# Ledger of designs, part 103: designed miniproteins, single chains, continued (3)

Each design is a single chain, and the fold is of that chain. pLDDT is the mean over its residues in the fold that is shown.

## One batch from the design tools (miniprotein)

Design m11577
Fold by ESMFold2-Fast:
Structure m11577 (fold): chain A 85 residues (1-85)
Amino acid sequence: ELEEIAEEYEKTGNPELYAKALEGATKKYIEQIKKIAPEAKEAIEIVEKAGKEAVKLALEGKLEEAEKTLLEGVKEAKKLVAEKL
C-alpha cells in the first residue's frame, strides 16, 4: 500500500511532489510502529532518518534511490520490533 503510494506519485515526474509523498509515507510508518510497539524509540528513529534521507534524494531527482532508502529503513525498523517479541 505505501509502496503503491510512492509509485503513484513517481508518475507525476515532479521531485517536489514525490518528496512530499515520501514525507507523508514516513509519518504513516512511524504512526504504525507507535501503535504496535510504542516503546520502540530506536525503530522510530531509524524510520525518521531514512525518511529524511529519502526526501533529500527525491529533491535531487533520484526517485528510485529515495524509495529504496525509505523501504530499507522501514525493513530494519520492523526487524527491531520483531526482536522484542
Scores: mean pLDDT 75

Design m11578
Fold by ESMFold2-Fast:
Structure m11578 (fold): chain A 56 residues (1-56)
Amino acid sequence: MSEEELKARSSKLAVSGKPLSDEEKYVSLLSERVYSKEDMEPHMVKDIQNPSPVPP
């Protein structure tokens, strides 16, 4: 379902591309509830474009 897909992709995105502080914040919110699709759209794009971690 869309909700499950959103939650799964957001969790991956946070783990793969974001620092711990932001990652934990978004993951915690997703664990309790799923963000709106519009809110997740920009993050989902990053997950697709940056599937691999890119160290600075």
Scores: mean pLDDT 51

Design m11579
Fold by ESMFold2-Fast:
Structure m11579 (fold): chain A 74 residues (1-74)
Amino acid sequence: SLTERVLELLHRAQELQLASTDPAIRAEIGRLTQELVDRLVEASQLPPEEREKAVEETIADFERRLDALEQRMA
């Protein structure tokens, strides 16, 4: 479900933040998490037909961004 994908993203972000010793990286993850929440809140205000697509596109975008950040931390 989309909810499970959101929870997975939030869990991954928290794991990366806890693994990082760099305050700048932790701050970047915090900003990324806040952007995700803000985009999901915005999507929740759309009509049902647009909402599902907007949520799915938001999740996919943030999955890519988190993957890129994780690769940068390696």
Scores: mean pLDDT 84

Design m11580
Fold by ESMFold2-Fast:
Structure m11580 (fold): chain A 74 residues (1-74)
Amino acid sequence: DWPALSPEERAAMERAKEEFLREYGKELQEAVDNDDLGRLGQLLREIFDRLVREYGFTPAQALRVVMEILKEIL
């Protein structure tokens, strides 16, 4: 589903998505269910920053992972 990525980049991004869904999934789902857009935004910002900092993803790659996480919870 992520075009023009190497198999290694795809695997790393998919793994990061799954890890963050396991760690944040409950809080993200609760924020969505409660229409708490402020909390949702804070969680997504934290995930984005950690993807860049801990995983070494580019901002564009980190944004793609965040968008895929949003698709799972919306």
Scores: mean pLDDT 83

Design m11581
Fold by ESMFold2-Fast:
Structure m11581 (fold): chain A 107 residues (1-107)
Amino acid sequence: SKEEVLRTLEEAIKKVEEAIKYVEEGDIEKALEYAHEAFELAAEAADMALTIVTDPEARARIQEILRRLQELHKEFIANKEDKEKSLEILKEMLELLEELREIAEEI
């Protein structure tokens, strides 16, 4: 349902915000855990959205967002010791999740 997609995205956004906090605090292990949880929730929400979204342009954008989130998650793991780069990556993940939420709200 639309409500389930939105709830799952809100949880994913909170996990990215927690990951940002832990990167800023220097707790890389916690940042990795929260980023991973955020990615799993985002993928789940995107898959659910694709079962209910019928607009071809919106569907293509959801798929592109999911692909970019996968790339950013890999980049985050690769750059986990670079605080500035890690924060940049997490900020982009947050922006993509917020865009996915906007698409889901139009369902």
Scores: mean pLDDT 87

Design m11582
Fold by ESMFold2-Fast:
Structure m11582 (fold): chain A 98 residues (1-98)
Amino acid sequence: MEAELQARIEALRARQAAVAEEYENSDPETRGRLLLAAARETAAALLELLPYLMEKAGLPKEEQERRMAEAREFLARQLAELEALVAAGEEAIEQALA
């Protein structure tokens, strides 16, 4: 459990560093897509980590299932909002670069 959690956190840190470097070297029109992809990866990783954290906290299985459902709904909603913002930003950048 602990070793798996540490490995996942380390992988996330490495990926975030790689995304930051790619972001700095990317064109403005591609940065939104890069951030959206990073947000999706982070959301997936958080959903993988949450069960380990809840088990360590001693939460009942029914409570874990409820909180996981809430987390999935919350993250799905946030990703949908971010996707809409990225699309709007891409249109604005394309108009500015034309």
Scores: mean pLDDT 76

Design m11583
Fold by ESMFold2-Fast:
Structure m11583 (fold): chain A 64 residues (1-64)
Amino acid sequence: SELKELLIERAKGLAKKLVKEKLGAESVEVLEADETSAIVEAVVDGEKKLYKVDLLTGEITELE
């Protein structure tokens, strides 16, 4: 479905924005995304870390 692909692209954009705004990330790369969550790799305070972003709540959870 073209709609599903569009929603995933919007999800990636929202995940990048949330991580940059809430954590002050210098760079963000989306590794995986679905309609409701994303896994990103971000540089925060000079350290590269993995985060899970809940796109419905805006909650960000550090994975490693």
Scores: mean pLDDT 82

Design m11584
Fold by ESMFold2-Fast:
Structure m11584 (fold): chain A 60 residues (1-60)
Amino acid sequence: GTRLSPEELDATVALLVEAGVISEEQAARIRAEARNTSDVAKLAGISEGTARLLLAVARK
């Protein structure tokens, strides 16, 4: 997966919470444990493709 900066990770996780995919508690865990888009995908229960699209949105 694509490596995430702490800011990119936080923005990507915020989009998942806004979309109702994860809770704030799950978001806190993902922020602590994830290092790349593959980690986010596994922890959030989404595809890596979806995680990469969310990262692209977060970077805009």
Scores: mean pLDDT 82

Design m11585
Fold by ESMFold2-Fast:
Structure m11585 (fold): chain A 90 residues (1-90)
Amino acid sequence: METYSIVIRLEAESEEAARAAAEAALKALEESGAEVLGSGLHIEGRRAILGVTIKAKDREQARKAAEAAEKAARETPGVLSAEAFLQGEL
């Protein structure tokens, strides 16, 4: 088990939609088998950044978790864009 940082960049129609997307992303990370150690959300208007620290078996599992989180965020009503990055891929 290794620790990974994931950053999810969001653009949404509202702060409420951005918060809902962040919640969906965190749920998707947990459902993917990753352990969420901590998270922080910064919202400014229609833009948001969700930073998450997870434990995963390896980098491949961390990437799969990030992809699941990105998909969940994109599928949230009112979200215009969502992109997830592993630390160092920004």
Scores: mean pLDDT 84

Design m11586
Fold by ESMFold2-Fast:
Structure m11586 (fold): chain A 85 residues (1-85)
Amino acid sequence: ALDDILASAEELIAAVEQDPSKMEAVALEFTTKVNAGASRLPPEDQARILGGVVKVMEAANAGDAQATLEAARELKATVEELKAR
């Protein structure tokens, strides 16, 4: 679950850096995949991951590529922290 969420965050970052015009579409795919994966995590970890997903979606829907990348990188850092425990 955490490895899949990490991979999805890395894919989102790479896709937005390569083509910001695809940001809304790739963010939607990302949020769908991460929401499915997060359901397998403990409730406290789900809350942290889903909070990050909401930030990514809000930034992408606002058309802010920089904010979307920052939110995705913060979520990646959160997943890496959870994996290190």
Scores: mean pLDDT 79

Design m11587
Fold by ESMFold2-Fast:
Order: structure tokens, then C-alpha cells, then sequence
Structure m11587 (fold): chain A 72 residues (1-72)
């Protein structure tokens, strides 16, 4: 669900050397889901939530979040 997506996004950002708070990750996950749940929506949501991440890190985080959502 949304909580798993937020956790995966945060873990993905951290793995890529970026930083994002749990609150920013949760807000970004909600905004991305509202926008169709695509990696592009995830990147835009992370940027809007105040997360400073590179495009590559954001894509990885969005993909990880999508996989977590599909898994449970």
C-alpha cells in the first residue's frame, strides 16, 4: 500500500546517496499515486515535497516504490 511505497521510496533515495525524510517520502508517495503512480510522477512528487535528489536517484526510488506497492 501507500506506506510500503513511501518506505521503498525513502530506501531507494538513501541507497542512491540522497536524503529524504519519512514525511517527505510519504507526501511524495501520495502525490505520485494521485498522478498515476509512474516513475515520472514519483520524481515530480519528490521534487515538490522538498527532496533534493538527482534524476537517476529519483527514478530508482520511484521504481522501488512501485515494486513495493505491487508486492503488498
Amino acid sequence: GLEAMAGAAQAGVRTGGGEITPEQSRKAALDAARSGGTPEAGYNALKKAGGTVSLDVARGAAQAAREAMESG
Scores: mean pLDDT 65

Design m11588
Fold by ESMFold2-Fast:
Structure m11588 (fold): chain A 64 residues (1-64)
Amino acid sequence: SSEEKVTKQEIVDLVKELLEKNPELPEEIKERLIKGAESEEDNRPKAGVEDLIKKTIEEILELL
C-alpha cells in the first residue's frame, strides 16, 4: 500500500517526544499518555496519528 501505516512503537515514540517537550507534566499524566499509545492498534494511518498527537499537545499547553 502507498499509504504509510504506523506501528504501536512509532505511536509510543511520538508520545515520548511530546513528553520530552513537556517535562513538567505530572508522572500520572505521562504514564496515561504512554499507556494510551500502547493500547493503539497497529496499522493506523500515519496522518491520523499525527493529528491526534498535535491535539494532545494543544490540550497540554492549555493546562499549562
Scores: mean pLDDT 68

Design m11589
Fold by ESMFold2-Fast:
Structure m11589 (fold): chain A 75 residues (1-75)
Amino acid sequence: AAKKAAQAIVDAAKANGGKLTGQQLKDAAIRGGASEEAAQAMGDAVEDAGGVAGLDGAQGAADALEKDPEKLSGL
């Protein structure tokens, strides 16, 4: 689940010209099988930080989700 959600985030960023809004990141994570809570937390973090994550930001979120998905669900 985490690996598939991480890949969905990266694929969505590439499809959107290397950028994702918080809502687009949330939708991509949910499509990949992330929990709604984890996806919402990631989307809210992007919106609070300025509303857009670049490709590097999307990859970083994907890597964090694969490495420790519990950190995203425990917040």
Scores: mean pLDDT 70

Design m11590
Fold by ESMFold2-Fast:
Structure m11590 (fold): chain A 94 residues (1-94)
Amino acid sequence: KKKEENLKKAIEHLEEAYRVAEDAAQGRVSPLVARMVAGRHLFLAAKYLEEAGEKELADWVREQGRKVMEAIENGDYETAAEIAREALERVKKA
């Protein structure tokens, strides 16, 4: 069903956002690139959640995305990865 496909896409984008935050924490990606790539994946995850009819969850993921980008800007990559992981875990339970 369309809802199931959109939820799967949202999860895939959240997995990529988490991976990029972890890569930044390990110095594998520059903070600027990590912020841009993670931000794009978080935006797409929220968009697919909204298309799945999960408006409240999409709004929550947008809020978590702002916190992830703020943490990356502050050099707090461990916090950014933790927030991204929590968002991924919650969406997987949807």
Scores: mean pLDDT 85

Design m11591
Fold by ESMFold2-Fast:
Structure m11591 (fold): chain A 70 residues (1-70)
Amino acid sequence: SDEELKKEAARVTGLDPDKASLEELIKALEEKIKEMEKKLQTLSGAARLVGEHELKELKELLERLKKLKP
């Protein structure tokens, strides 16, 4: 649901889903993705594979949030 999607975005960005706007969640998630991409450059082996999977999920979450705009 849209509410579950917003809650997940808030959880990963540290924002309050009841107070944050959709625009704020999108912006914070874009910043989180950039941080994760930078962190992946320092990871190797299994940790890198886990990080790449997490980054992919964050990017998918961002695309879904953008589709909630009217």
Scores: mean pLDDT 81

Design m11592
Fold by ESMFold2-Fast:
Structure m11592 (fold): chain A 66 residues (1-66)
Amino acid sequence: SPETREELRKKGRELVELLVKTRASQQEIASQLNKLYEEGLKLGVPETEVSALVQEMARELRERLE
């Protein structure tokens, strides 16, 4: 649903800010993004949309930490 997608995006944004603030390791980033991906699938969001969101978060983390 649109509300489920919005909550997933909100959680993703909060996760990115936390990982940037804490200067998270590559292992922690991978672990947290994998958890976000699994949660999105569990909530019934299409795999293509969850994958796109995770890739968007990964790009932002790379730009802000590298």
Scores: mean pLDDT 84

Design m11593
Fold by ESMFold2-Fast:
Structure m11593 (fold): chain A 80 residues (1-80)
Amino acid sequence: MKEFLEEYNRVVKEIQERAKKLVEENASREELIEFLREALERQRRLLEKAKANPEVPQSVIEGLEEVIRETEERIRELEE
């Protein structure tokens, strides 16, 4: 559990820091799409680890699945 929470917090922090930098640098649509795809891969990997760990609550797994769906939808909107 503790190792999962530490990795979860690291991934979230890294994604937030990258998002802030992209906004500050007035990133292009293409750069935003690449960032979101990278974030999606990290989120999917985190979900696999959550599913493999019986100590992780179902609510956390469901939350990760929802975040993944939202990221996928955002990518579609940008790829118009």
Scores: mean pLDDT 80

Design m11594
Fold by ESMFold2-Fast:
Structure m11594 (fold): chain A 62 residues (1-62)
Amino acid sequence: GDRVKNGLVGTLVTTLLSLAVSSSPEVGEFLREKAKEVWENKEDIQKSAELAAEGVKKYFES
């Protein structure tokens, strides 16, 4: 894979995990699961971005 693309996905994963630390246990679990899904879909940057956006949206709705 492209190293730059992998770096972007890594940043998205780190962001979700950082938000999880500041969240309630339920929201934190959801964000950790979304971070895992983002990493598992790293070859599809659009899908990874959509998954990350879903996690961020859940954090702000909580």
Scores: mean pLDDT 79

Design m11595
Fold by ESMFold2-Fast:
Structure m11595 (fold): chain A 61 residues (1-61)
Amino acid sequence: MEYAEKAYKAALAGDAAASGAYAAMGRQNGHGEIAGKKGYEGGLEAGDSGAAASAGMQGRD
């Protein structure tokens, strides 16, 4: 859950790279789906489709 929250906040701040990295860390801990989803939602809320896509892709493997 920690990585999901960080991915979401990074995406809201417009930091696609950090959002993707946190989503990937969530994936390594068995929470990739949640981390990717939260980063994706944050990116959409910020109006940044690139950040949303980055988090979604990195959270899914």
Scores: mean pLDDT 73

Design m11596
Fold by ESMFold2-Fast:
Structure m11596 (fold): chain A 57 residues (1-57)
Amino acid sequence: SKAEEAVRKLIEEGRKAGKPPSADELIDAAIAAGASRKEAQDIIDRLGQEQGDRDLR
């Protein structure tokens, strides 16, 4: 989805810049891309599990 792509992009750019985005920034990016709050939270949770990173929240 557009929201998932926006969240993935923000995480990747933050990783490259050495400045990881906060959970709030990730949620805002997903909502700006058209997701609801629930969808934004589900996307963030799924991506955190996919990368095996429990500190993503």
Scores: mean pLDDT 73

Design m11597
Fold by ESMFold2-Fast:
Structure m11597 (fold): chain A 80 residues (1-80)
Amino acid sequence: MEKELEELIRETEEKVRELEARAAEAVAAGDLEAAVRALLEAAEVLEETARKLPEGSEEKERLLRQAEELRRAAERLAAL
């Protein structure tokens, strides 16, 4: 169980890094809509994984904080 959750977290972090890189490329290209979508998708991936983690785990708290930061970043870009 714990090892399986560790693998899930690792896969989640890899996916999030890919989406953040996509968002950065979209910003550089001037495609703010694509950047917002990538950041929101990354936040959703983090939130979905966090829902599978035990209540009170440090990993769950960390993933939820990261998701909130990504949603705030998307909100700021959408307001431009």
Scores: mean pLDDT 84

Design m11598
Fold by ESMFold2-Fast:
Structure m11598 (fold): chain A 94 residues (1-94)
Amino acid sequence: DEKKKLMDQLIEHLREAARAAGEGDRAAFLRHFRLANESSDKLYELLSDEERKQFRENVLPLMVAAQILFSAGDGEAAEELLLRAAREVEKLKK
């Protein structure tokens, strides 16, 4: 299932971005967050209307907030939000 494969890739990239954010590794954060966005864009095209609603309400706001917080120097808050985003994607995988 291509959709579940993209969900797994998104979860992996979100977790890697979270680790980088917590460590203050800007280069690693930017790389993994970019890959998470690429996987997210591809995944969104394959989601049902109900899954798209869940993604817009539960995943995208966490990703956006994490990027803003990391840019503001709050890597620990960014890590927490990215890990929450990964958990929300796991719920969609069911």
Scores: mean pLDDT 90

Design m11599
Fold by ESMFold2-Fast:
Structure m11599 (fold): chain A 90 residues (1-90)
Amino acid sequence: MPSLIEIAKEYLKENPKPKLSEEEQKLIEEALKIMKEKYPKAFKAIESNPVLKEFLERLIYEIAKKSDFKLSPEEIAEKTAERLNSLMTT
Protein backbone atom coordinates (compact mmCIF):
# COMPACT_ATOMS: atom_id res chain seq x y z
CA MET A 1 0.00 0.00 0.00
CA PRO A 2 1.32 3.49 -0.74
CA SER A 3 2.16 5.62 2.32
CA LEU A 4 -0.16 8.41 3.43
CA ILE A 5 2.33 10.97 2.08
CA GLU A 6 2.31 9.27 -1.37
CA ILE A 7 -1.51 9.28 -1.35
CA ALA A 8 -1.42 12.98 -0.39
CA LYS A 9 1.03 13.87 -3.20
CA GLU A 10 -1.06 12.05 -5.81
CA TYR A 11 -4.29 13.66 -4.57
CA LEU A 12 -2.76 17.17 -4.67
CA LYS A 13 -1.53 16.59 -8.26
CA GLU A 14 -5.09 15.71 -9.37
CA ASN A 15 -6.77 18.34 -7.18
CA PRO A 16 -4.97 21.71 -7.51
CA LYS A 17 -5.63 24.47 -4.96
CA PRO A 18 -9.06 26.00 -5.68
CA LYS A 19 -9.81 29.71 -5.54
CA LEU A 20 -11.67 30.12 -2.26
CA SER A 21 -14.11 32.84 -1.22
CA GLU A 22 -13.53 34.46 2.19
CA GLU A 23 -16.54 32.54 3.55
CA GLU A 24 -15.17 29.19 2.27
CA GLN A 25 -11.71 29.99 3.68
CA LYS A 26 -13.18 30.79 7.13
CA LEU A 27 -15.18 27.53 7.09
CA ILE A 28 -11.99 25.54 6.33
CA GLU A 29 -10.04 27.38 9.06
CA GLU A 30 -12.83 26.70 11.59
CA ALA A 31 -12.86 22.98 10.67
CA LEU A 32 -9.05 22.84 11.04
CA LYS A 33 -9.32 24.44 14.51
CA ILE A 34 -11.91 21.84 15.58
CA MET A 35 -9.73 18.98 14.25
CA LYS A 36 -6.73 20.32 16.19
CA GLU A 37 -8.82 20.42 19.40
CA LYS A 38 -10.53 17.00 18.99
CA TYR A 39 -7.67 15.03 17.32
CA PRO A 40 -4.49 16.71 18.63
CA LYS A 41 -2.07 13.76 18.10
CA ALA A 42 -3.18 13.11 14.50
CA PHE A 43 -3.28 16.84 13.71
CA LYS A 44 0.21 17.46 15.15
CA ALA A 45 1.66 14.68 12.93
CA ILE A 46 -0.11 16.13 9.87
CA GLU A 47 0.77 19.82 10.49
CA SER A 48 4.48 18.94 10.87
CA ASN A 49 4.50 17.84 7.20
CA PRO A 50 3.57 20.57 4.68
CA VAL A 51 2.34 18.01 2.08
CA LEU A 52 0.02 16.34 4.62
CA LYS A 53 -1.20 19.75 5.86
CA GLU A 54 -2.10 20.81 2.30
CA PHE A 55 -3.80 17.42 1.77
CA LEU A 56 -5.86 17.87 4.96
CA GLU A 57 -6.97 21.36 3.84
CA ARG A 58 -7.93 19.94 0.41
CA LEU A 59 -9.98 17.12 2.00
CA ILE A 60 -11.82 19.65 4.19
CA TYR A 61 -12.62 21.73 1.09
CA GLU A 62 -13.82 18.68 -0.91
CA ILE A 63 -16.11 17.50 1.91
CA ALA A 64 -17.53 21.02 2.33
CA LYS A 65 -18.03 21.38 -1.45
CA LYS A 66 -19.86 18.03 -1.73
CA SER A 67 -22.41 19.34 0.80
CA ASP A 68 -22.67 22.71 -1.05
CA PHE A 69 -21.06 24.29 2.04
CA LYS A 70 -24.16 23.52 4.15
CA LEU A 71 -22.37 21.38 6.77
CA SER A 72 -21.21 22.89 10.06
CA PRO A 73 -17.45 23.10 10.72
CA GLU A 74 -17.88 20.32 13.32
CA GLU A 75 -19.55 18.01 10.75
CA ILE A 76 -16.82 18.77 8.19
CA ALA A 77 -14.11 18.03 10.80
CA GLU A 78 -15.74 14.69 11.70
CA LYS A 79 -16.16 13.62 8.04
CA THR A 80 -12.54 14.62 7.30
CA ALA A 81 -11.24 12.60 10.28
CA GLU A 82 -13.32 9.60 9.09
CA ARG A 83 -11.86 9.94 5.57
CA LEU A 84 -8.28 10.13 6.92
CA ASN A 85 -8.84 7.02 9.07
CA SER A 86 -10.17 5.16 6.01
CA LEU A 87 -7.08 6.12 3.98
CA MET A 88 -4.68 5.05 6.78
CA THR A 89 -6.37 1.66 7.46
CA THR A 90 -6.77 0.52 3.83
Scores: mean pLDDT 75

Design m11600
Fold by ESMFold2-Fast:
Structure m11600 (fold): chain A 66 residues (1-66)
Amino acid sequence: MIDDIIDRLKSLGKKRFSLSEISDVIKEILPGSGGILSDLVLSKLKEKGKKYFSLSEIRTVLEELG
């Protein structure tokens, strides 16, 4: 699951991702349950006060929640 989200983000060819891009990918990989996980991930990422996040930052938050 976490690797599927990270691999999908990697496929976009970017170094940094917005909260909306991260949310959309989580919901794409996890239809139905992805809304709750997306909300938890976005909440933790928002606490960092940034507009864009690296794959390593996103992976760390996903691993802390899963």
Scores: mean pLDDT 80

Design m11601
Fold by ESMFold2-Fast:
Structure m11601 (fold): chain A 78 residues (1-78)
Amino acid sequence: TVPTFEVEVKTLDELWLPLIVAGVALATGTPARVIAKNLSKEAVDELLGRESTGPRGRVRVVSADEDNTVEIEVTPLP
């Protein structure tokens, strides 16, 4: 089972919280699903389509909905 972490942020200034959760999961080699809720439209637009791949794995924004909820996927490399 992939652990799911839900965090609520409203502005770009608060994006550090879901990003830290994703970073810790990647650093520990743990697959994770991070859900950021109650984002501003500006924050959703900034995150939409973002992806980062490195030696430890991949972090990507996989979806955004009309309720300004963004899903971030953490996939450690095998």
Scores: mean pLDDT 70

Design m11602
Fold by ESMFold2-Fast:
Structure m11602 (fold): chain A 74 residues (1-74)
Amino acid sequence: MTPEGLEKVEKGVKESIELLEKLFKEYDELLTEPDDKKLEEKVNEYAERAGLTEEQKEELLKKIKEKIEELKKK
């Protein structure tokens, strides 16, 4: 459980929320990239900015490709 009443924890949570908001904007840009090679490069940059592990980066790339595929089905 998240500790209660700790200013340091509150600061960390706020920074995480701000990071997530920025990542959502970058994620939307990734969804509009049709070139697979450029998509992989952008995902690598996004993952570095997000502080993702190698495993999380792989999952992110997979999910983005799946979502792009869903959009193509229209």
Scores: mean pLDDT 65

Design m11603
Fold by ESMFold2-Fast:
Structure m11603 (fold): chain A 65 residues (1-65)
Amino acid sequence: SAGEKAREAAERAAKEGDGTAAAVAAHEMSLNGDKEGAEHGARMAEEAGGGRSATETARLAAQKA
């Protein structure tokens, strides 16, 4: 599913230290109504340490899901 692929992308981005990519994946999960996936993506963005902007974007996506 689109949400499952987005979760995989978020986890990959976090492992590569790409908080921005993780935030994008969280936003896509939010657009698909996957609240749990968006929250997971937000957590991955925080772990990637891509800066406050990426983390904040991911958190907002999770809230809107």
Scores: mean pLDDT 69

Design m11604
Fold by ESMFold2-Fast:
Structure m11604 (fold): chain A 64 residues (1-64)
Amino acid sequence: NVRESALQLAEDSLEKAREAKEKGDPGNMRLALGRVSVAINALIALGDFETAEEIAKRREEVEK
């Protein structure tokens, strides 16, 4: 379903963003964070604001 797909996209993309950050690869980190934003927007569209906010906080922690 769409919610499960959005959650999977968020988890996979957060992992890729963390990996890119550890490797010092800002380009791949930016692309992965962009995919996290797509997942957040999908969760917002589904009315799952609480999960969207939690994922957004995790995204910010990777970005700092």
Scores: mean pLDDT 85

Design m11605
Fold by ESMFold2-Fast:
Formats: sequence, C-alpha cells, structure tokens
Structure m11605 (fold): chain A 79 residues (1-79)
Amino acid sequence: SEEEKIIEELVKEVQETIDKARSLPNLDEQLKLLDETIKKVEELAKKGSPEVSEIARNIADALKRYKENLLKQKEEELK
C-alpha cells in the first residue's frame, strides 16, 4: 500500500540519518542533524494517516532518546 511505502522510506531515511550522524566528527553537527530529522518525522506524524502517525511518533520518540543519550555523554566529558 501507499502507507507501507511511506513507512519503508521513513525507516530507511532514519537509518541513513543515524549512520550519517555517527560519521560526523562534531557532536553539535550530530545534534543538528538529529533535530532536523526529528522535526521532519514529527511533521509526518501530524499529516499522515493514523497508521503512519503512530509509527512516526514512535520513531521520533526513539530519536529523542538517542539525542538525550548523546547530550548526557557530552555532559560527562565536561566534568
């Protein structure tokens, strides 16, 4: 279905974004890329069908947790 294609593309884009973020040399650049991706996923959650919205919300939450873990690592390095 069209919804299955949207979900498949979303999962692929998110995975590519995480892989790209991990290759970036600077934490601030990683955070910026994650923030841009979270915003895109949240916009899809607002505009999508109920099925797409649910999956997009779960992905956005997972990305936010990943971002929080990166920030926590930076805070520990500053101590």
Scores: mean pLDDT 80

Design m11606
Fold by ESMFold2-Fast:
Parts: sequence; C-alpha cells; structure tokens
Structure m11606 (fold): chain A 66 residues (1-66)
Amino acid sequence: PEELARASLPEGAELLSIEVKETSETEVLVSVVARLPDGSVLLRGFLFRKENGEWVLKSEREVVIP
C-alpha cells in the first residue's frame, strides 16, 4: 500500500511524511504529505483493502494547502 501511495505523487514532489495505519488485517490507511515544486503542500489520503490476497485502492482524497 505504501509503495502505491508513493507512486501516485506528482513528478517533482518532495515527500515530507508518510503514515501507514493498519485498521484491520485487510485494511490500511496511508496518509502522505508532500511539497510541490511551487512550494504548496499536498495532502493525500489512500484507503487500501486486501481482496483475494491483493491490495486494492478503494478511496483517495487530495487537499492542497498554498
């Protein structure tokens, strides 16, 4: 799940933090904070669930702070 969240960041973004919360054996919340090239801060949240042995992205949220 963490690798998929990192791969979803825009080109040139600087990763500031990544938080992985396992809410169950089959569910993970990944929160990413990155700095964009223009100096703004990007917050992205990803919800992954394990289905048939594979991690599937179920939900994504994005907020940009100038």
Scores: mean pLDDT 77

Design m11607
Fold by ESMFold2-Fast:
Structure m11607 (fold): chain A 107 residues (1-107)
Amino acid sequence: GAETREMARQLGDALAETARTESPEDVERIARMFVRVAKRLASPEDAEKIEKLFDEAVQAYREGKRDEAAELMRKAGDLLAQSLSGVTPEEFTAALEEAQREIDAEE
C-alpha cells in the first residue's frame, strides 16, 4: 500500500546515497538484495526492468561513474516503489530478510 511505497521510495533515496558514499562491495550487495525482492514481489516484467537498472548502476559504479550509478539506483528504487504499490510492509520486510539470508549463504 501507500506506506510500502513510501518505504521503498526512501530506500531508493538511500540506494542513491549508497552509490555515492559506500564501498563497491556494499553497493553490489544492496543491488543484489533489492533485485531478489523485486523477483519475489513485483511482476516478472517489472522485476526484469529493475534488475537491468541495478545491473547498469553496479556497472556505472565499477567504471567510477558514481553520479550516474546514483541516478540509476534512484530510478530502480522508484520503479520498485511503483511495482510494490499492492505489497504490505510485512511482505516487504519478509522478502528483504529472505534476500539477505540468500546473499549471506552465497558469500
Scores: mean pLDDT 78

Design m11608
Fold by ESMFold2-Fast:
Structure m11608 (fold): chain A 86 residues (1-86)
Amino acid sequence: KPSLAGLLEAMSYARKALKFAQEGKVDEALKYARQALEIAKRNGLDEAAKHFEEAISYLEKGDVEKAIEHLRKALEIIEQAFNEAL
């Protein structure tokens, strides 16, 4: 079961990754997406982690639009988990 602190931290980094990806700041988006991935893995958020891995792969390939899609899916999964934990 993920901790509330872990969910909040994952959401924070996911939101930063999404914001920087939307601004075309690929290096910053990668930095925060990797941090979100690490936290997702530590908290057993396997489905969200998979979407962060896909987002990182697309950012590395320069496909920012697909990266944004996967970042949004990961964030949605984490927000759902947070709402269910309350």
Scores: mean pLDDT 88

Design m11609
Fold by ESMFold2-Fast:
Structure m11609 (fold): chain A 65 residues (1-65)
Amino acid sequence: SRERLELLRRLVRELSGKELTPSTAGASPEMALVNNAVNRALGYTPTAEDQAAAAEARARLRELL
């Protein structure tokens, strides 16, 4: 939807103002903010299991970066 695209544009603009290194990108506070904002926009409330899975995915991204 248009609202979701506007949110993505805002998040991209917010992140583009930050200095991120490859090793930081997967584990930064900015990634946590993006994850929370996207979940909120989708109307999704993450469970503890979903939060653990997201943390694992971020750790794997950090290792690949």
Scores: mean pLDDT 55

Design m11610
Fold by ESMFold2-Fast:
Structure m11610 (fold): chain A 66 residues (1-66)
Amino acid sequence: MEEEEKRRRELGREIVREFAVGSARNLGITDEEIRRMEKEKGPEETLEELLRLVDEDIIERLKKLS
């Protein structure tokens, strides 16, 4: 069932990517910046970087709450 495994991986990546892109836009990161990062680092490293930025924002917001 290699097809099912590939499908799950692709869907998982797409969901995480859409979430990361949406969150990045909320942080003021433009589609142009995301595209630039993908061109320089590739899609996987770009996704990882976007997730790091989202993580940093969450930490910063938590500090501001208390």
Scores: mean pLDDT 72

Design m11611
Fold by ESMFold2-Fast:
Structure m11611 (fold): chain A 105 residues (1-105)
Amino acid sequence: SLEELLRELEEQLEALEKLIEENAPVERLLEQLDRAIALLEQALALFQTQPVPRSQLERMLELARRLVELGLRVLERAEGELIPRAIGLTLRAMGLELDLELMLR
């Protein structure tokens, strides 16, 4: 369900924040970021097929903004060949933020 996806996404964002604070390896941060982005993509896909309360779109936009912030933090820690992966994931998160902002018009 949408509520389960959003709760799992919130848990994944909290886990990613903790991993960044604990100086986890960048590969692990990228895996966690990718998982969080996929959950938001799944939640957004559900909204494309059904009437959606504005409050739920606003909640998803807040989570997308947190994903972008965390993506940028992961990018700051990325080195060498991991930089393109971090850029790609951050751009995906930014695309989801833009889509949600457009849906709220």
Scores: mean pLDDT 88

Design m11612
Fold by ESMFold2-Fast:
Structure m11612 (fold): chain A 96 residues (1-96)
Amino acid sequence: SKEELKSQATKAVDFIFQDVPSEEFPENKRKAVIDLLVEAVSEKKELSSLLVPLRNLLPKRPYLILKSVIEYYTNIAVPTREFFRIFDRDVKTTKK
């Protein structure tokens, strides 16, 4: 469901940017990033297609952080539809 995708995207975004100051990643940009990720998954877009919109949306540091995550999962051939599931798995494995 769209609500489930939004919940998964919110969790991923909050983890990725957990150490980024609110001045560099304010709520309006957080919502926009969540919406872009939900759209990419729902529309079956390549995750790398988000790099240009994200560059235009985000300050340099938050952009580079998210770019690194996207490039990592793209390089290991994770499909966009599986991104939230695989990312959540990896986060849980690394943290515990």
Scores: mean pLDDT 82

Design m11613
Fold by ESMFold2-Fast:
Structure m11613 (fold): chain A 63 residues (1-63)
Amino acid sequence: SDEEVLAALRAGDVAALLRQYPDAAREIRAAVESYRAGDLVAAANALAPIDPRLARRVLEELG
């Protein structure tokens, strides 16, 4: 679910994210690194090619 993916992103759980998006390792690592740095725009940009809905939720729900 979107909530489970957001929870994994907030926790920095790369392994859980890679189970959901196994072919997107580079994008997931970039998103987690950007999110950890507080750069929500960069995190959303990294996610947009693989899940544009999740990218939008990163911007809207991580407030």
Scores: mean pLDDT 79

